# Ledger of designs, part 109: designed miniproteins, single chains, continued (5)

Each design is a single chain, and the fold is of that chain. pLDDT is the mean over its residues in the fold that is shown.

## One batch from the design tools (miniprotein)

Design m19806
Fold by ESMFold2-Fast:
Structure m19806 (fold): chain A 97 residues (1-97)
Amino acid sequence: PALPPEEAAEAKARGAELARRAEEAEREGRREELIRVGAEAARLAIEYALRAGLISEEEARALLALVDELERLLLEGASEEELLAFYEERRRRLAAE
């Protein structure tokens, strides 16, 4: 359950490019681009966690679905308060099981 050095280097390079795009989007006030870059970064992390054997395919699918839902809510103009409420509800449901 570890990434090969070549894949780890690729992950680092892709992550650095996403970080650069996020900084530019924030500086320019491009909210939608910042949201999309954040979602891409989350999907990248899930991809490499799955490839490294840290998570199952079922866990990866659940996490990707969560990222898609959060991206949609953010693009629809969800407030910080609405995002916190969504997070708290999801956390509470997970803890109850």
Scores: mean pLDDT 78

Design m19807
Fold by ESMFold2-Fast:
Structure m19807 (fold): chain A 81 residues (1-81)
Amino acid sequence: SLDEILEELVKLAKSLEETNPKAAELVEKLAVGLYLAHQERVPLERVREQVERILEKLKEYASEETFKKVEELARRGIEAL
């Protein structure tokens, strides 16, 4: 469910706060974006564009392992909308 995906993203962001604050910020931004899309405050097309931009920036700051986890959660989040 979307709620489970959002919870996982929030936990992941929290785990990154001390070691990689920029990656944590981007993961939190992704979670907020998906939450707002679910509340029908943001058009789906715009959410997809925002997710793509966040993932592009995340590549600069996150390890490959962290990036792959976030990318999969983002994909599932969009599918759950």
Scores: mean pLDDT 84

Design m19808
Fold by ESMFold2-Fast:
Structure m19808 (fold): chain A 80 residues (1-80)
Amino acid sequence: MPSEEQIQAAVDQIVNLPDPRLSAALLRHAILDPNMPLRMKMALLEAGLASPDPLVREAALEAGLASEDPELRALAEAAL
């Protein structure tokens, strides 16, 4: 299990990449990955939805709504 500090560092790197298209692609992939820990997916979705970049926010919202996890879907639905 990654530590809270490791989760936050990874999330920060993914959402703040120089190319927002790459950030969007990585967020979508990670949130929909069945092998990704739920804690990491939640942190990625929260950070993605709070991103100043609209492409990153849209990717996070789409991935959250498409997730099989009810907690991720609820968080994405609350952002609508």
Scores: mean pLDDT 80

Design m19809
Fold by ESMFold2-Fast:
Structure m19809 (fold): chain A 91 residues (1-91)
Amino acid sequence: SFRERLEEEIRRTFYIMKAHLNGAIIEAGVDDDLKELVERAKKLAKEHGYSLLIVRHPDGSRTEFIFDKDGKLLFAEGDPELVEEVRKLLE
């Protein structure tokens, strides 16, 4: 279906972006300064085109954020509360 093709294309784009981020990845824990992590991710994206910020939670889950070269949040997936906190930092 059209929706299935769109989902495949979005997933493909995401993996291509991840491949391009092979040197522009920040891994952090929930106890790290979120504002500092976001600023580091934005700076890294400006230098490399994209950045991937991964926040690891104590339960073993993770929240992922992708930033572009202009500091815009392109993708966010994981803990809804942490995603909302990051979105508020960008307002």
Scores: mean pLDDT 79

Design m19810
Fold by ESMFold2-Fast:
Structure m19810 (fold): chain A 96 residues (1-96)
Amino acid sequence: YGETLPPEELVEQLLRAAEEALREAERLIKEAEENGGTREQIQEAHLKIVSAKLLLMAARVEADLLGVELDPERVRRLEERIRELEERLDELEKEA
């Protein structure tokens, strides 16, 4: 009976996965900004941002279904980071 994650742990894992995807995207974007981005590097950063958006959406859906309270500040920080990284990626695509 120990293989089902508690609802709070499932939501936490989804949020942590979103944060990790954004961290990877930011690293790729920063490297591209400093050293010039390849098309492949820009594409990988875009896929990481999309993954983070899907994971955040999944966390919100699961939290609502399971009655888990999300930290609104953490959610807002994730949404703001997504927006910032999308803007930076758009500028890189114009320069590439």
Scores: mean pLDDT 82

Design m19811
Fold by ESMFold2-Fast:
Structure m19811 (fold): chain A 55 residues (1-55)
Amino acid sequence: MEYVLDGVPTDEELEKIKADPNVKGVRIRGRGFETERAIARLKEAGLEDKFVGVE
């Protein structure tokens, strides 16, 4: 299952993603700096390996 983030994720969203073993990848819906910040947030949370793309 892919988890879709609308913009920059909150700490609560990041914890949700980490807690759900069915999340195989994370896709970011956003543009410009929002997308870059969302990727940075995923990396900080240790989830960068799950990043699959931008829609």
Scores: mean pLDDT 75

Design m19812
Fold by ESMFold2-Fast:
Structure m19812 (fold): chain A 105 residues (1-105)
Amino acid sequence: MVGFGIGELKVKPGDVVRVTLEGEADAPITVKLYNEKGELIAEGVIYPGETVELDVGDAEGIFRLVATGATKPATLRAEVLDKETGEVIDEKVIHLFPDELPPVY
């Protein structure tokens, strides 16, 4: 069974969501960023030791970062970066476990 995790992040137009894989996954982790309406805004794939940056676009509010693909326990760190300053303005740690049931949307 493939692991699943969700984090909620507060974003503003032009921000970037930086996702870093801190665990030792042996499979790629797929990350998808959804806005408050449930629309897919951005997606990426992360391997161990890699970072992916997801552009928020012109929307603002509380977005959901959905992570899937963990075959081993893994930890993702999601950080919202201000586009102009590069400062972290929100963060969430997402834990993935391969035997957990995915939440119902």
Scores: mean pLDDT 74

Design m19813
Fold by ESMFold2-Fast:
Structure m19813 (fold): chain A 72 residues (1-72)
Amino acid sequence: SDDNNNQTSSWNTVGTSTQNMSNQGRLSQSQLQSMIDSADQQRQQAISQGNTNVTNALQNFINTVQDSLNRQ
């Protein structure tokens, strides 16, 4: 549905913004970890709803934020 497409696009945008902010030193290690934890909760909910597109978008977001965390 259009809502699922909007959610997927939003997570891609947030992932890019988070990476840029982390690269600029604007996000702490604890803030990045909180973002991963929140995204993982939403990913688990998407899995329970059978929403594969949103699940994949959230997994990609988690991978992007985790990479940023590992580089600090």
Scores: mean pLDDT 77

Design m19814
Fold by ESMFold2-Fast:
Structure m19814 (fold): chain A 67 residues (1-67)
Amino acid sequence: SSLKKAVEARIKQLEVEVSKLEDPSKYKEKIAEAKSLIDTDPEKAMKILIEVEIDIGLRRIQEVVLG
């Protein structure tokens, strides 16, 4: 399905982004949860990935503002 393909593509993109972080553990756990849901609940998997993207984005903004 198109949604499953979108989830898989976002996982690959986020794994690259997360690998660049100094403490990736929280995000690796969330990505693993999303991976476990691809076949059973791809909508929930996508929601988790979007939340990870937002958290990383907000952290980057805070680092620029507070730096």
Scores: mean pLDDT 82

